# Designed miniproteins, single chains, continued (4), part 49

Each design is a single chain, and the fold is of that chain. pLDDT is the mean over its residues in the fold that is shown.

## One batch from the design tools (miniprotein)

Design m13681
Fold by ESMFold2-Fast:
Structure m13681 (fold): chain A 94 residues (1-94)
Amino acid sequence: SLDELKEQILEILEEVAELLRENGLEEAARFVEEKRKEIAESTDPEKIRGLAQSAFLHAITAAEEAGDRELVERIKELAREAMELAEKMIQLQK
């Protein structure tokens, strides 16, 4: 189920990139897509967690700078779900 957890993280990041793009945050969307691609190519749960953290930090910062409080809250909820999945991946590999 490591592959299943990884696929769920990738789906969440795809949703985040789409939300950013729909709100005119194209550079942030591209950054999230680049991190998503790196996650897809990785088999290391610790690296996957770090890449996901980087993507969400960038996405949240961009939404905050845009002044979109609703977008910030939506991305934070998606970040919580993805980071819980990443932690499960790490626990399963131990």
Scores: mean pLDDT 89

Design m13682
Fold by ESMFold2-Fast:
Structure m13682 (fold): chain A 84 residues (1-84)
Amino acid sequence: AFPSVPLPKDFVVPEEAKKKMLEAEIHRGLGLIAKALKMNELALEHYKKAKELYKEVAEKYPEMMPLVKESLEETEKEIEELEK
């Protein structure tokens, strides 16, 4: 098992997870805007970046999984729509 170790000093794991989530949300939003502008290649780049960030958060911070799951699934649907 990989135990969770608290970060000493001034680092807080939940804040780092939230920061990664916000980065993913920004990329997802940019992907939606690009898609609306018919810039499908740019939309795919942003959605793929958002997916990677959501997966990273879910893997490193399992407690965030309930919040990540829905956003990750929506992002994966957008990628599939643009690839099909």
Scores: mean pLDDT 75

Design m13683
Fold by ESMFold2-Fast:
Parts: sequence; structure tokens; C-alpha cells
Structure m13683 (fold): chain A 63 residues (1-63)
Amino acid sequence: DKVIEEIVKLLLEGKLDEAIELMKKHGITYEEVLDYAAKNLDPETEVALAVQIVVAKRIEKRK
């Protein structure tokens, strides 16, 4: 899924606000992004993505 791939790229680049807006626009959850990573990415990239998701969730909670 090209949208999930773009969200993964934005999260890994630390572009968290852009990633959050894309997720909201397309109704994609953090759980779907993590599931994509578990199936398609190497373990090191999956861990890096999980860390960025924790930060993104904290940003959303403060808005």
C-alpha cells in the first residue's frame, strides 16, 4: 500500500506532523503501520518506526 509506505518514510525521517496528517486523511491507524512494518521491513527499521510512533502519539495527545 503506497500510502502506508509514505507514512513509514515520513515517520522514519522524523516528519511526524506530516505523517499524522496523512494517517488522519486516509484513516490509517498506528497498528496498521506497525503490522505493515512487521511483514515488510527488517527488525532494526521496525524498532526505529515503533519509537517514532510513540513520539507521534505523544504529539497528538498534546494537541
Scores: mean pLDDT 82

Design m13684
Fold by ESMFold2-Fast:
Structure m13684 (fold): chain A 80 residues (1-80)
Amino acid sequence: PLSPAQLQALKMLESLKEYNPEDYEILKEEVRRKLAELGLPEPESDEELKEAIARLVEEDPDAMRELMGRFWRKIEERES
């Protein structure tokens, strides 16, 4: 079973994919970049992306916070 924090993160991901596909692509890019910084392989599918996010939330919440900070900054830059 997933934690509440993992469920919230995955729910956000699904909402972005459904309603804001451009933002979803930005989030995917930030996840790929953070995984590369950690020496982890790039996810090749949506399911691998979900697994990577769930793992970061549980094992490295600081990395997840940094990733989300960069994601929201890019969204703000685009909307400005």
Scores: mean pLDDT 80

Design m13685
Fold by ESMFold2-Fast:
Structure m13685 (fold): chain A 98 residues (1-98)
Amino acid sequence: SEKKKIEEEKEEAFKELKKYVNEESAEKLAEIYVEVSKLKEEEKLTEEKAKEAIEKIEKYIEEGVEDEELKKELIEGARNSIEAALREVQARKEGKLS
């Protein structure tokens, strides 16, 4: 079922994020990543929604990571990943991505 797949994706994201981020922030970040993934698959990811997701991710990484270098790397990685997802959705809509 779709609900079961969403819960499994959230759990996998949470387990990976817990390696770098505290548990509370990892839970919140996992929810954001799953929502962005869903928006990408449904071709509903917009520049506004991507920006909102990045801002929330930056907040929870700032709250959940003490190492300043790791914090910057995680924020830049998340930004690049979401921007790439947005460009992919835009390319699909324009017929440029096969």
Scores: mean pLDDT 82

Design m13686
Fold by ESMFold2-Fast:
Structure m13686 (fold): chain A 95 residues (1-95)
Amino acid sequence: AITVTQSPSSVTVAEGGSATLNKTASGSPPVKYYNWYREVNGKLELIDSASSSSGSYSLTLTNLKKSDSAVYYFKAVGKDSSETAWGEGTTLTVV
């Protein structure tokens, strides 16, 4: 099975600032696809994706607007797409 953790659990940033959302993914099969989602009012929207076996694949958001306030989820997809794992989410608040 694949396991994902996200950090931080919450972050508050001033409008115009930046935030980096981190993740760790481990297990079997090897993670092939790295997907970031934004949840607003119960709807998940894919915002970034990569097909890579390398690196931390952190999401860095810059020039933040109040409309960027949401819960951000990371999803790891294994090489054969048979195994997937969701992170616990990071709550971003832009003030």
Scores: mean pLDDT 79

Design m13687
Fold by ESMFold2-Fast:
Formats: C-alpha cells, sequence, structure tokens
Structure m13687 (fold): chain A 91 residues (1-91)
C-alpha cells in the first residue's frame, strides 16, 4: 500500500542519514500540512517563493543542517541538492 511504501522510504532515509525516524515523520507531517497552502500559492509568485523557503528550512532542519549563515536562495538550493541526493540513494 501507499502507507507501507511511505513507511519503508522513511525508514531507509533515517538509516542512510543516521537520523531518528521521528524527525522524518515530523518533516512528512509538516509537508503534508502545507498541501492546501501550496495549491493556493501556485499562481502567486510571492506566496510560492515563501512556501519554497518554508519547505527548504524544514528539510534542512530535519537533516541537522546549520542554516545560520545561509541566504534564502542558498537554503532553497541546498535543500534541493539534498532532495536530489536522497532520490539517488533510494534508486
Amino acid sequence: SEKELLEEVKEKIAEIYGIEKERIDELVEFLESLKEEAEKAKDDKEASEKLKLKVAEAILKAFGVDTSGLSDEEKIAKASALLVEIGKKLA
């Protein structure tokens, strides 16, 4: 099922990155909570950019990345690179 596949993916990510599964669970729940905001923001450039930053910061925080010296653009770029890396490791 979709739920079983999601749980397997979460466990694999937690194992690969050496982080607690609860961190991944919290990240997924947060991202799911933004689904309605994302749908409303799709035709609003400013709202879309703000949402991208929220998503990027949540991802970086879940993976223990220090963002204190990063610009908003650097946070988005770093989160994007991390997602590409995760995708490659799960392939």
Scores: mean pLDDT 84

Design m13688
Fold by ESMFold2-Fast:
Structure m13688 (fold): chain A 77 residues (1-77)
Amino acid sequence: ATPEQLAALREALAYAWKGLQAYRDGNKEEAKSLFLKAADLLATVDPEAAKRVRQATEEGNFPEALRIAADAYEAAT
């Protein structure tokens, strides 16, 4: 991956972790917003993983959304 792609993946993963924290705190709307931001960043590097993060987010499966984002980061590094 390019340095720019790695930066986008790190930022996407950071948003995904914030989203999971918001979900654990009971703030589902904030979690959804944060995971959608993660998906937008991820779409610049891995459009298929971004689509899967959006689907998991719409289903309310925030732990799965984080797992997908983390797996995409590991695959690119």
Scores: mean pLDDT 86

Design m13689
Fold by ESMFold2-Fast:
Structure m13689 (fold): chain A 64 residues (1-64)
Amino acid sequence: KVQEAIDLIRKAYQAYQNGDKETAKEYAKKALDVVGKKFSKPIEELTPKQAIFEAAKALNDALE
């Protein structure tokens, strides 16, 4: 499941680099769901960069 979350975060970042802001947020949300965490705010209130950052932080916290 950790590997799945890592893959989803990579996909979110790739979508962000490709200019697909909505897809980037959705992959970040899926990564958080795999780790069993939730965003600090509704996804509509987050920028794609913030969503990716929160997902990456949650994964890092789960590994420690």
Scores: mean pLDDT 79

Design m13690
Fold by ESMFold2-Fast:
Structure m13690 (fold): chain A 97 residues (1-97)
Amino acid sequence: LEEKAEYLIEVLRELARRAATDPSPRARAAALRAIGVLAEELAKLAKKEPSLREKVIEALREALEVARALQADPDPAVAAAAKEAAEVLEKAIKELE
C-alpha cells in the first residue's frame, strides 16, 4: 500500500504542476479532473492504512492550493474543473482528519 500511495502522490504532484503551467486550457482542465480522481483513490488508501494518512493529507493539501488558485483561471472550463477538484480535495482531507 505504501509503494502505491507514493506512486500516486508523485502522479498527483505532476498533475498539479501541469494544471498550473500547461499552456493548453484543455490540458489544464484534464489535469484538474485527474487530480479529483487521484484524491479519492489516495483517501481510500489512507483509510485502509492509517500510517499513510499524514503523508496523503499533506499531498492533498498541496494539490488543493493549486486547485484553489486555478479557480481564477481565465478559461471558464479550467475554472470550473478547479472548483470541482477543490471540492473533492476538501472532502477527502476532511474525511481523513
Scores: mean pLDDT 89

Design m13691
Fold by ESMFold2-Fast:
Structure m13691 (fold): chain A 65 residues (1-65)
Amino acid sequence: VEEITERFRESMRAVGDDRALAAYDRALAEGWPPELASIYAMNVSAGLPDEEARARAEATLARRA
């Protein structure tokens, strides 16, 4: 779990996407699972509004169950 979190952070840092990194850290601070947090952060990075980014991340995770 921690390793997945660190890998995502390193990837975002490598490409300089501070916005995605901030969204990821915020979601983790709120208690989100790393998988959900990463999908949410990627949606934010892609330009989706926060509410839509969150809903899409949750739908994506549920689809993979």
Scores: mean pLDDT 74

Design m13692
Fold by ESMFold2-Fast:
Structure m13692 (fold): chain A 62 residues (1-62)
Amino acid sequence: MEKAKQFEEDARADLKAAEEALKGDPVTGFSASGILRVGADTNRMLAERVRAEAEEEELKKK
């Protein structure tokens, strides 16, 4: 559970960095923002996977 929260926090940091990149040069900032948003989506998926694995382990313990 704590590891999932860390991935969620990393995703939020990536989204914030993406927004800051867009405030600079629109050409280079747009590309950097895109990469950071993909990173945020990856971290969100990892958080969901960790949560799903923890829930599956709880179900198997019954």
Scores: mean pLDDT 74

Design m13693
Fold by ESMFold2-Fast:
Structure m13693 (fold): chain A 78 residues (1-78)
Amino acid sequence: SLSFSQRSIQAASEIRTRSKGDPKKAREAVDELAERLGLEVTVGALSYLVTQLIVEGGDTDLVNTLTEKAVELIRQLS
């Protein structure tokens, strides 16, 4: 079995691969993963991926889109 951290990192890689830098595809990937893996794992994935993108040089449109999705999902956890 994978730990929460391992599942979140794998989910982040899936979002990155599926989005191919496209904010619309990123939103679609996040929504599907939230349904399949749950909100907590998906929020973990978004936190990891946003950090990676900022460190790598800031794809601003993608970072903003993923941050907005993270805020949306966090509100659902409350």
Scores: mean pLDDT 86

Design m13694
Fold by ESMFold2-Fast:
Structure m13694 (fold): chain A 81 residues (1-81)
Amino acid sequence: ASLEELRAAAEAVLAEMEALYAAHRPSLSPQQAAAVETLLANMRRLVEEARASTDPRVARLQLGSLRGLLALMRRLIAEAE
């Protein structure tokens, strides 16, 4: 994949995470909401690092990390239901 494709994929993962949080926020405890906000802050940082990087290898690793964090969030929501 091109660097542009990797950056677009990273942005898409963040958008999916934000949408997932917005959908489930009313059912989350204050502690769970705080944990997700911390996770979102970390994901936003990874996206900005991917945008700043000119190395496709770095962008690919960051995309992998972002996908892992989204998968973790989905698991935590499933366990809470």
Scores: mean pLDDT 82

Design m13695
Fold by ESMFold2-Fast:
Structure m13695 (fold): chain A 91 residues (1-91)
Amino acid sequence: MSQAVGDRTLAAVRAWGERERKRFEEWLKEGAKNYDKAIEEVQKEADEGIKLASSYPDAEAIIQGFKDGRDNVIKAIKKTYEKLKEEEKAK
């Protein structure tokens, strides 16, 4: 069934989420220097993934996975940025 293509793409979405989490952790170590750029990069990669996924059968769940992953990563970046700003004020 066309399910096999969906399963492969879902694995790619999971790998993307793990890479974004790793990038977010590395960004946190460097501080809040590139906050806007980090948000832009997450949005761009998710949008490109959504465009690619839309060409496959059974893409709706995978597209939703990219949207949810994007929103979750952006939320985490924003929360960390706020925390880093608080820590910087405490100097």
Scores: mean pLDDT 70

Design m13696
Fold by ESMFold2-Fast:
Structure m13696 (fold): chain A 104 residues (1-104)
Amino acid sequence: GALSQTLDLLKEALSLLKKGDTDGAISLLEQAIELLKNNGGDPLIISTLELTLELLKQGDTAGAIQVLELTIEGLEELLKGDESKAANLLIAASLTALGALLDR
């Protein structure tokens, strides 16, 4: 499904951000969002990635890294079948992204 492909894109985006390649990470995040939208992806995950993209556009690389790490862990738990742990991590990611944007 689209989730495993999204996870691979997000892991690459996180690696690029840690290397200072913000433009490369933005491109991969836009690809992940499009993949999820075209494959009936979870609206919470899509919204969290869109908020992460806005954080990067505003120069909040540290905030974007934190949100991506939580989102990646949440997707890994979802793929393992731990829906409860996945939900908690994905909600935490979404709230972290929203909080960072509202504090700007």
Scores: mean pLDDT 88

Design m13697
Fold by ESMFold2-Fast:
Structure m13697 (fold): chain A 92 residues (1-92)
Amino acid sequence: SIETELTQLLDEAELALKEGNPREALFHLETCDGVLSILLALGVISKEQKRLFLQRVLPLAEECHTRLETQGDVFWSEEASRLLSTIRRELA
């Protein structure tokens, strides 16, 4: 199911963070955000379903941003910040 595929992306992001790979985690979170946007545009999921998944993405995106900043990874920290801003705007 679509919910299973999205959950797998979140699980992979969490595992990547646990293993000290915030860039890999960010890739999975950006993929999840992109997939959610496409699924909403195609009418496959509701705005409420997208909101619920974004609430799950949010804490992982915050952790990615914090770790990338701490590592001095300016480029990927900025990318994480952009994702975080997008999620926060959509959840407002």
Scores: mean pLDDT 89

Design m13698
Fold by ESMFold2-Fast:
Structure m13698 (fold): chain A 91 residues (1-91)
Amino acid sequence: EIKPPKFTFEDFEELLDRIIELARKAKVSTPEERARYDAEIDALLQRIADMFKHPSVPADLARLRAFLRQSSPETLEKIIKIRKAMKEAEK
């Protein structure tokens, strides 16, 4: 039977933060390590796509992947810190 799809903004933020952390690590890693981090990022993106079940989500995730690829490690680390600070401010 169909269970109600349930997700929270916090669940999404946790997955997003992990993806950004892996993208940062990939940029400072060896080529072999980068391939492993890229695979982990793809798996997390697929989890988000499965959670939302919406056709537009894969396109948004592709844009996120492109942004992560274009960003510096310092930028990615700063985004991670900002997101954690935003979560603390919401409490």
Scores: mean pLDDT 73

Design m13699
Fold by ESMFold2-Fast:
Structure m13699 (fold): chain A 91 residues (1-91)
Amino acid sequence: MTPVQKLVDEAVEKVMEILGLKEPTPEQRAAVRRAVGLVIQAELSTDPEEQAFLLEEARRLLKSVPGATDEQVEKALEVLREMAKKIVEAM
């Protein structure tokens, strides 16, 4: 496993933990992994407008998880943004 792949998997697990997903369905895991990818793309972008758009799309995906509260979604995004910086540094 590359360092980048390990960090991405850790980000997915951490987001699922924050959202309270004990037994995520394949669809829920895919949505979280997609949100992680969008935040990484935002961190790689040099365009502030593109960054804002990608972060908003990630927020929508996380809010689509059944039972996720707005507080959990915002906390997940905050943690994910910090993890995305580390992922990009490892690339």
Scores: mean pLDDT 82

Design m13700
Fold by ESMFold2-Fast:
Structure m13700 (fold): chain A 97 residues (1-97)
Amino acid sequence: MEAAEREELRRIGAEARRLADAGDLAGVLDLLREHLIPRAREKGLITPEEEEKILQLIDALKELIADPEKGKEKLLELGMKEEEVEEALKLIEEHLA
């Protein structure tokens, strides 16, 4: 990796940790969406179809944090099982507690 890319990833990692420590899960998801997912696609680690699906899941998880009822519906439409949505909510609650 180039030195500039390593420094940027280090800064993103530090910001993600800060947001996670503050309980800002939506902010962590925003960093993933804006910085990590596009880089994974650029490096060929994921396909364009996989990128689109991951971005849809991130948007649905952000909705789940902001509006649990709306987010649950969206995640179910994306093919997640009800048990998987309940487990995601439990993890969010455990992190914020």
Scores: mean pLDDT 74

Design m13701
Fold by ESMFold2-Fast:
Structure m13701 (fold): chain A 67 residues (1-67)
Amino acid sequence: MLREKGREYLKKAEQAIKDGNLKEAVEYITKALAIARELLRAGDIESAREIYEQVVELSKKILELNR
């Protein structure tokens, strides 16, 4: 299901950040955002919101690593 795929990509992005692989982290964040758009199209606003909120938090972590 799309929601499970979005959560899987977010977990992989977080692991990539922990491993210092920023390119991989960005790729998984991009995939999670694609899932969020599909969830919005399907009317699953709550699941899409969960993905967007997690993407914001992961993006903050990436920016902190580049300072």
Scores: mean pLDDT 82

Design m13702
Fold by ESMFold2-Fast:
Structure m13702 (fold): chain A 79 residues (1-79)
Amino acid sequence: MEISASVSVHETADEVTVSVVVRDEDGTIYIGTATVPASADIEEARRRAIRKAAEKAGLDPATVEEAVDRGEAARQAAL
């Protein structure tokens, strides 16, 4: 089954929220979110969001991370 994943980052002066959206071929959506202080490591929020989305989708976090990386590469190629 093919999945796609995207990352949205919402930054304020005090906080950064990372949302990871996983969509399967059937159109089912699984969302993981994590919020950290703006001074904290954004990678921690990203890892937590990926893990939550993966748990909801019944996938390994590494599978979701690879899908996110593919999506980001595709966006960069379009620019």
Scores: mean pLDDT 77

Design m13703
Fold by ESMFold2-Fast:
Structure m13703 (fold): chain A 70 residues (1-70)
Amino acid sequence: SVEDEKKSALEHLEKLIERYKELNAPEEKIKKMEELLKETKEKLKKVKSMDEFIKVAEEAKKKLEKIEEE
């Protein structure tokens, strides 16, 4: 279900952030990832279909890749 996909995506991003914290990644990078998590949670609350989920997930993925490149 779309709700299961939302939960999975958010859990994945949360675990990634915790891993970066454990590895002592730069604080600025962690803050940007936490901001992305917060933004993605808010956007996903409004998502009602798989197509809407995919659009939000693709946007979040692009933003995450940019943060990781910095």
Scores: mean pLDDT 84

Design m13704
Fold by ESMFold2-Fast:
Structure m13704 (fold): chain A 55 residues (1-55)
Amino acid sequence: TPLQRRVDALEREIDALVRRYETASPEEQAELHAEIVRLVEERNRLVDELDAQRA
């Protein structure tokens, strides 16, 4: 479904940012952390919607 594809895309983006966070400078880590949190919140919202459709 379109929702499943968007969840999958967000999970890939989160994974990429987490990998970058592991090697980033402290200044970059602050920016990356904020972006990761935002994407995780969006992913969780879409996962809840997808679960409601499957129930």
Scores: mean pLDDT 82

Design m13705
Fold by ESMFold2-Fast:
Structure m13705 (fold): chain A 67 residues (1-67)
Amino acid sequence: SKEKEELTKSLLESADDPKTAASAYSAAGILIVAGETSLKLGVSEKDKRLGEEDIEAGKRVLEYIDK
């Protein structure tokens, strides 16, 4: 979604700053765990879609930081 795209952009900008990179890394990890939990425990299609978006956003940020 547009909201997740903007969140991802914000986290990528935070990852690029040494002072905030660790916080961005933590946030990315939390997004992945939250997304996986939503997929496992989600009772609606909307919850599952949001979980997939969270995992995608978190992985994108994590890959950027891990380079």
Scores: mean pLDDT 78

Design m13706
Fold by ESMFold2-Fast:
Structure m13706 (fold): chain A 64 residues (1-64)
Amino acid sequence: SEAETRRILEEVREAARRGERRVELEVEVDGERVRLVFEIPEGMTTEEMAALIDAMIAAAEAGA
């Protein structure tokens, strides 16, 4: 769902702001708990990742 996608993006953004490069999240899909692992690439800073996620959330809200 869009709400779940947004929650995942916000969690990754907050982890990046804490300087974390790898984030493990638990989400529920069709009644099953799924663990997602997200890793920030070597060529990207945590600040760049947070800014990218901010832009993605803003674009989604604008319907662009």
Scores: mean pLDDT 74

Design m13707
Fold by ESMFold2-Fast:
Structure m13707 (fold): chain A 98 residues (1-98)
Amino acid sequence: MKKKAAELLLKDVKEAVDRAISGTAEQARKYLEAAKNGAKTLIEVAKDDPEFQKKLKEEADKYIKRGEDAVERKTAEEQSRLAQLQAEIDKLNAEIAA
């Protein structure tokens, strides 16, 4: 019974990470936080079976790492886009002021 509950929680963690990878930078941050919270609950639910808990933790950590990498990439892309937009605004303002 607890193993089935833990497997469903792991599925929820994986789905949250998949949504983080597929979403916007803001969505990625929110879904990564949800995945981390889900992983914490998963470890608590599996505490009575240390071997099973270890396997679930390793699998959850692997998915969370993918989510963290996705958040870093999306944040870098967001910063690059904002810098390009600011440069375009600065150029237009300079042309208007001339």
Scores: mean pLDDT 82

Design m13708
Fold by ESMFold2-Fast:
Structure m13708 (fold): chain A 58 residues (1-58)
Amino acid sequence: SEYDRAAYRLVLDPNDKEAWELLLNSPEVTEEQKQRLKELIAKSENPDPVELARLLAE
């Protein structure tokens, strides 16, 4: 799915703005997950891709 591709792209490159926008606008991502992802990015210039994958898997 488009969501799966966007999530995979973010694991490989956490600074992929296009993949980030696709993921945050996906109906499959809850508002809580979106807020947590935004906070993770805001706190770190290079967020841990493992942590990103864990948040998306919840």
Scores: mean pLDDT 69

Design m13709
Fold by ESMFold2-Fast:
Structure m13709 (fold): chain A 67 residues (1-67)
Amino acid sequence: SAALQKALEEYALQLAMARAKAKALEKYGSDAEVTAERVDENTIRVTSVVDGKTYTEEFDVDELLNE
């Protein structure tokens, strides 16, 4: 059904964003202020602020979901 398909797509996006944030926290530490946003259909951008420095990284949604 269309409703089930939309629910699965939303769940996949939430999972991808959670994994992207987890990677940033692993790299920069638990004190990092991490935000994630979907910038296009296949890309999630993560912004990490650590000790006044800002780092931005982009992740592929399909790559995140296959880890």
Scores: mean pLDDT 85

Design m13710
Fold by ESMFold2-Fast:
Structure m13710 (fold): chain A 72 residues (1-72)
Amino acid sequence: MDEEFAAEFDRRLAAARSPEERVAAAQAVQERYLATREGIKYKVIGKRDGIEEVEVTTPDGVTTRTFLKDVP
């Protein structure tokens, strides 16, 4: 589990163009990791101006599209 989030974090750091994007990437990966432990899944589906788009899937199978910055 940790290895998957670490690899994603490394990819985002490599693609990040600004310090703000790097901080956002670190926080978003950590938030997804914690949510995964509660049975919520996050899947990166793309980027928009350096911001990652994600699909959030609940344990009930409901999927919603959002941005990492909006993940609680």
Scores: mean pLDDT 63

Design m13711
Fold by ESMFold2-Fast:
Structure m13711 (fold): chain A 73 residues (1-73)
Amino acid sequence: ALSSSEVITVPAGATLTLTISNTSDQAIKVTVKDADGNEVVAPTIVAAGESATITITGGSTDLTVTVTVTQLP
């Protein structure tokens, strides 16, 4: 499977909204994990040709997350 990752910092008290557009012919899985590898948001499956919105809410301190997009077989 192909995958890509991006590291994003969400400031304290902020809400980050990500729109994921799947222009491929395969479903993708989007995961958001903190620096310790814990899932911040439940994994999201985006079907071929669809889009999904993922919301990440910052807490009392800045939150660094890794967003990983993986193609499903």
Scores: mean pLDDT 80

Design m13712
Fold by ESMFold2-Fast:
Structure m13712 (fold): chain A 119 residues (1-119)
Amino acid sequence: PELERRRKLAEYQGKAVQHLARAIQAVREGNVDEAIEHLKEALKALNEIRELTKDDPELQARVDEAIKHVEEALEALRDPNVPRDKAIDHIFKALEALVGLTGPREEILAQIPAVVAAW
């Protein structure tokens, strides 16, 4: 049961991180619909992480912060009066909250495959 829980946690963390990274790419490429779909998939994965981490208040708080930023990014992408760079900022904040990494955002994106593999 504990090994299966850890495996599922790693799987959903990987899915959330990959979908957040792909959402950033989609926004930069002008593909708003693709970005929204990736953010919805990231939100699903984050909700699964939230259910798996009820016994870890610190991780739960980080997941809740990531969920908030994903919801803010979705709101920004759906509002034509909000600059797209604001949505990108919210997605990076979600990613930083989830992985616990800070620093140059392009370096965070480059390190995601290694961070996911380490989980």
Scores: mean pLDDT 81

Design m13713
Fold by ESMFold2-Fast:
Structure m13713 (fold): chain A 62 residues (1-62)
Amino acid sequence: GVAELLRLPGVDRELAERLVAAGFRTIAEVANASASDLLRALPDLPFELAQRIIAAARELVA
């Protein structure tokens, strides 16, 4: 949920709520996505931030 996603770099409460609404409810679900998947759901998200979010999620589930 939102509280879990707040552990990711650059993710504030608003972005965490948008990720949950888009189907990315857990760090594991984010880790299994690509930056392109994130940008498809959140097209206003900077690509560099999407890449950092995915990389951090993958490190947390490793």
Scores: mean pLDDT 85

Design m13714
Fold by ESMFold2-Fast:
Structure m13714 (fold): chain A 77 residues (1-77)
Amino acid sequence: MEVPKVKVSDEEIEAARKYFAEAAARAPPEAAPHVAAAGEHTLLGMEALNAGDFEKAQEHFALAEAHLRRAREAIAA
């Protein structure tokens, strides 16, 4: 059984791109830029994983989480 611990498919990358684009379009103005930034960093993290750059991938995923947190805080304000 193959367990690709760091491989992301093109289909998963495309699904993530569409998901974040739609989420940003539907988000309130205060949250929309943070949702868009989270999407950008998520895609960059996936590309870094596919390149084998795990440190860069972790940094991008951490930035994506930080932006999602800011989006939640903006909605709650």
Scores: mean pLDDT 79

Design m13715
Fold by ESMFold2-Fast:
Structure m13715 (fold): chain A 119 residues (1-119)
Amino acid sequence: TAAAQAAALADVDRALENVRKFIELMEKTKKEGPKYKEEAIKAGREAVDDFLRALGHAATAGNLEAQRLLSEAVDLLTEMIEELEKTTPENFKEVADKGIEMARKAEELLRQAQALLAA
């Protein structure tokens, strides 16, 4: 429905802001050390929640392609959050680099889903 499609778009917009915040916190982690780990995990989990809501609304709207893209983004961010929880003083730069890469890929998938839902 049009209402479900509009709801999915709103969820994608929220997820995109949370992914951007996550990337910013990971970049700070890379430069300044692991003190932003908890904030990054929180932003990542909020993004996953927004993706799951968007996925549900996209399913209600019958947009199968948006569902696939959103599902892939959920998997990427979930894996990234699991890796973040393993961060140590010795590995935070490596984890941050991997996190930024995965979050950028999730952001791209969100942008593709946004375009499909806006049509």
Scores: mean pLDDT 82

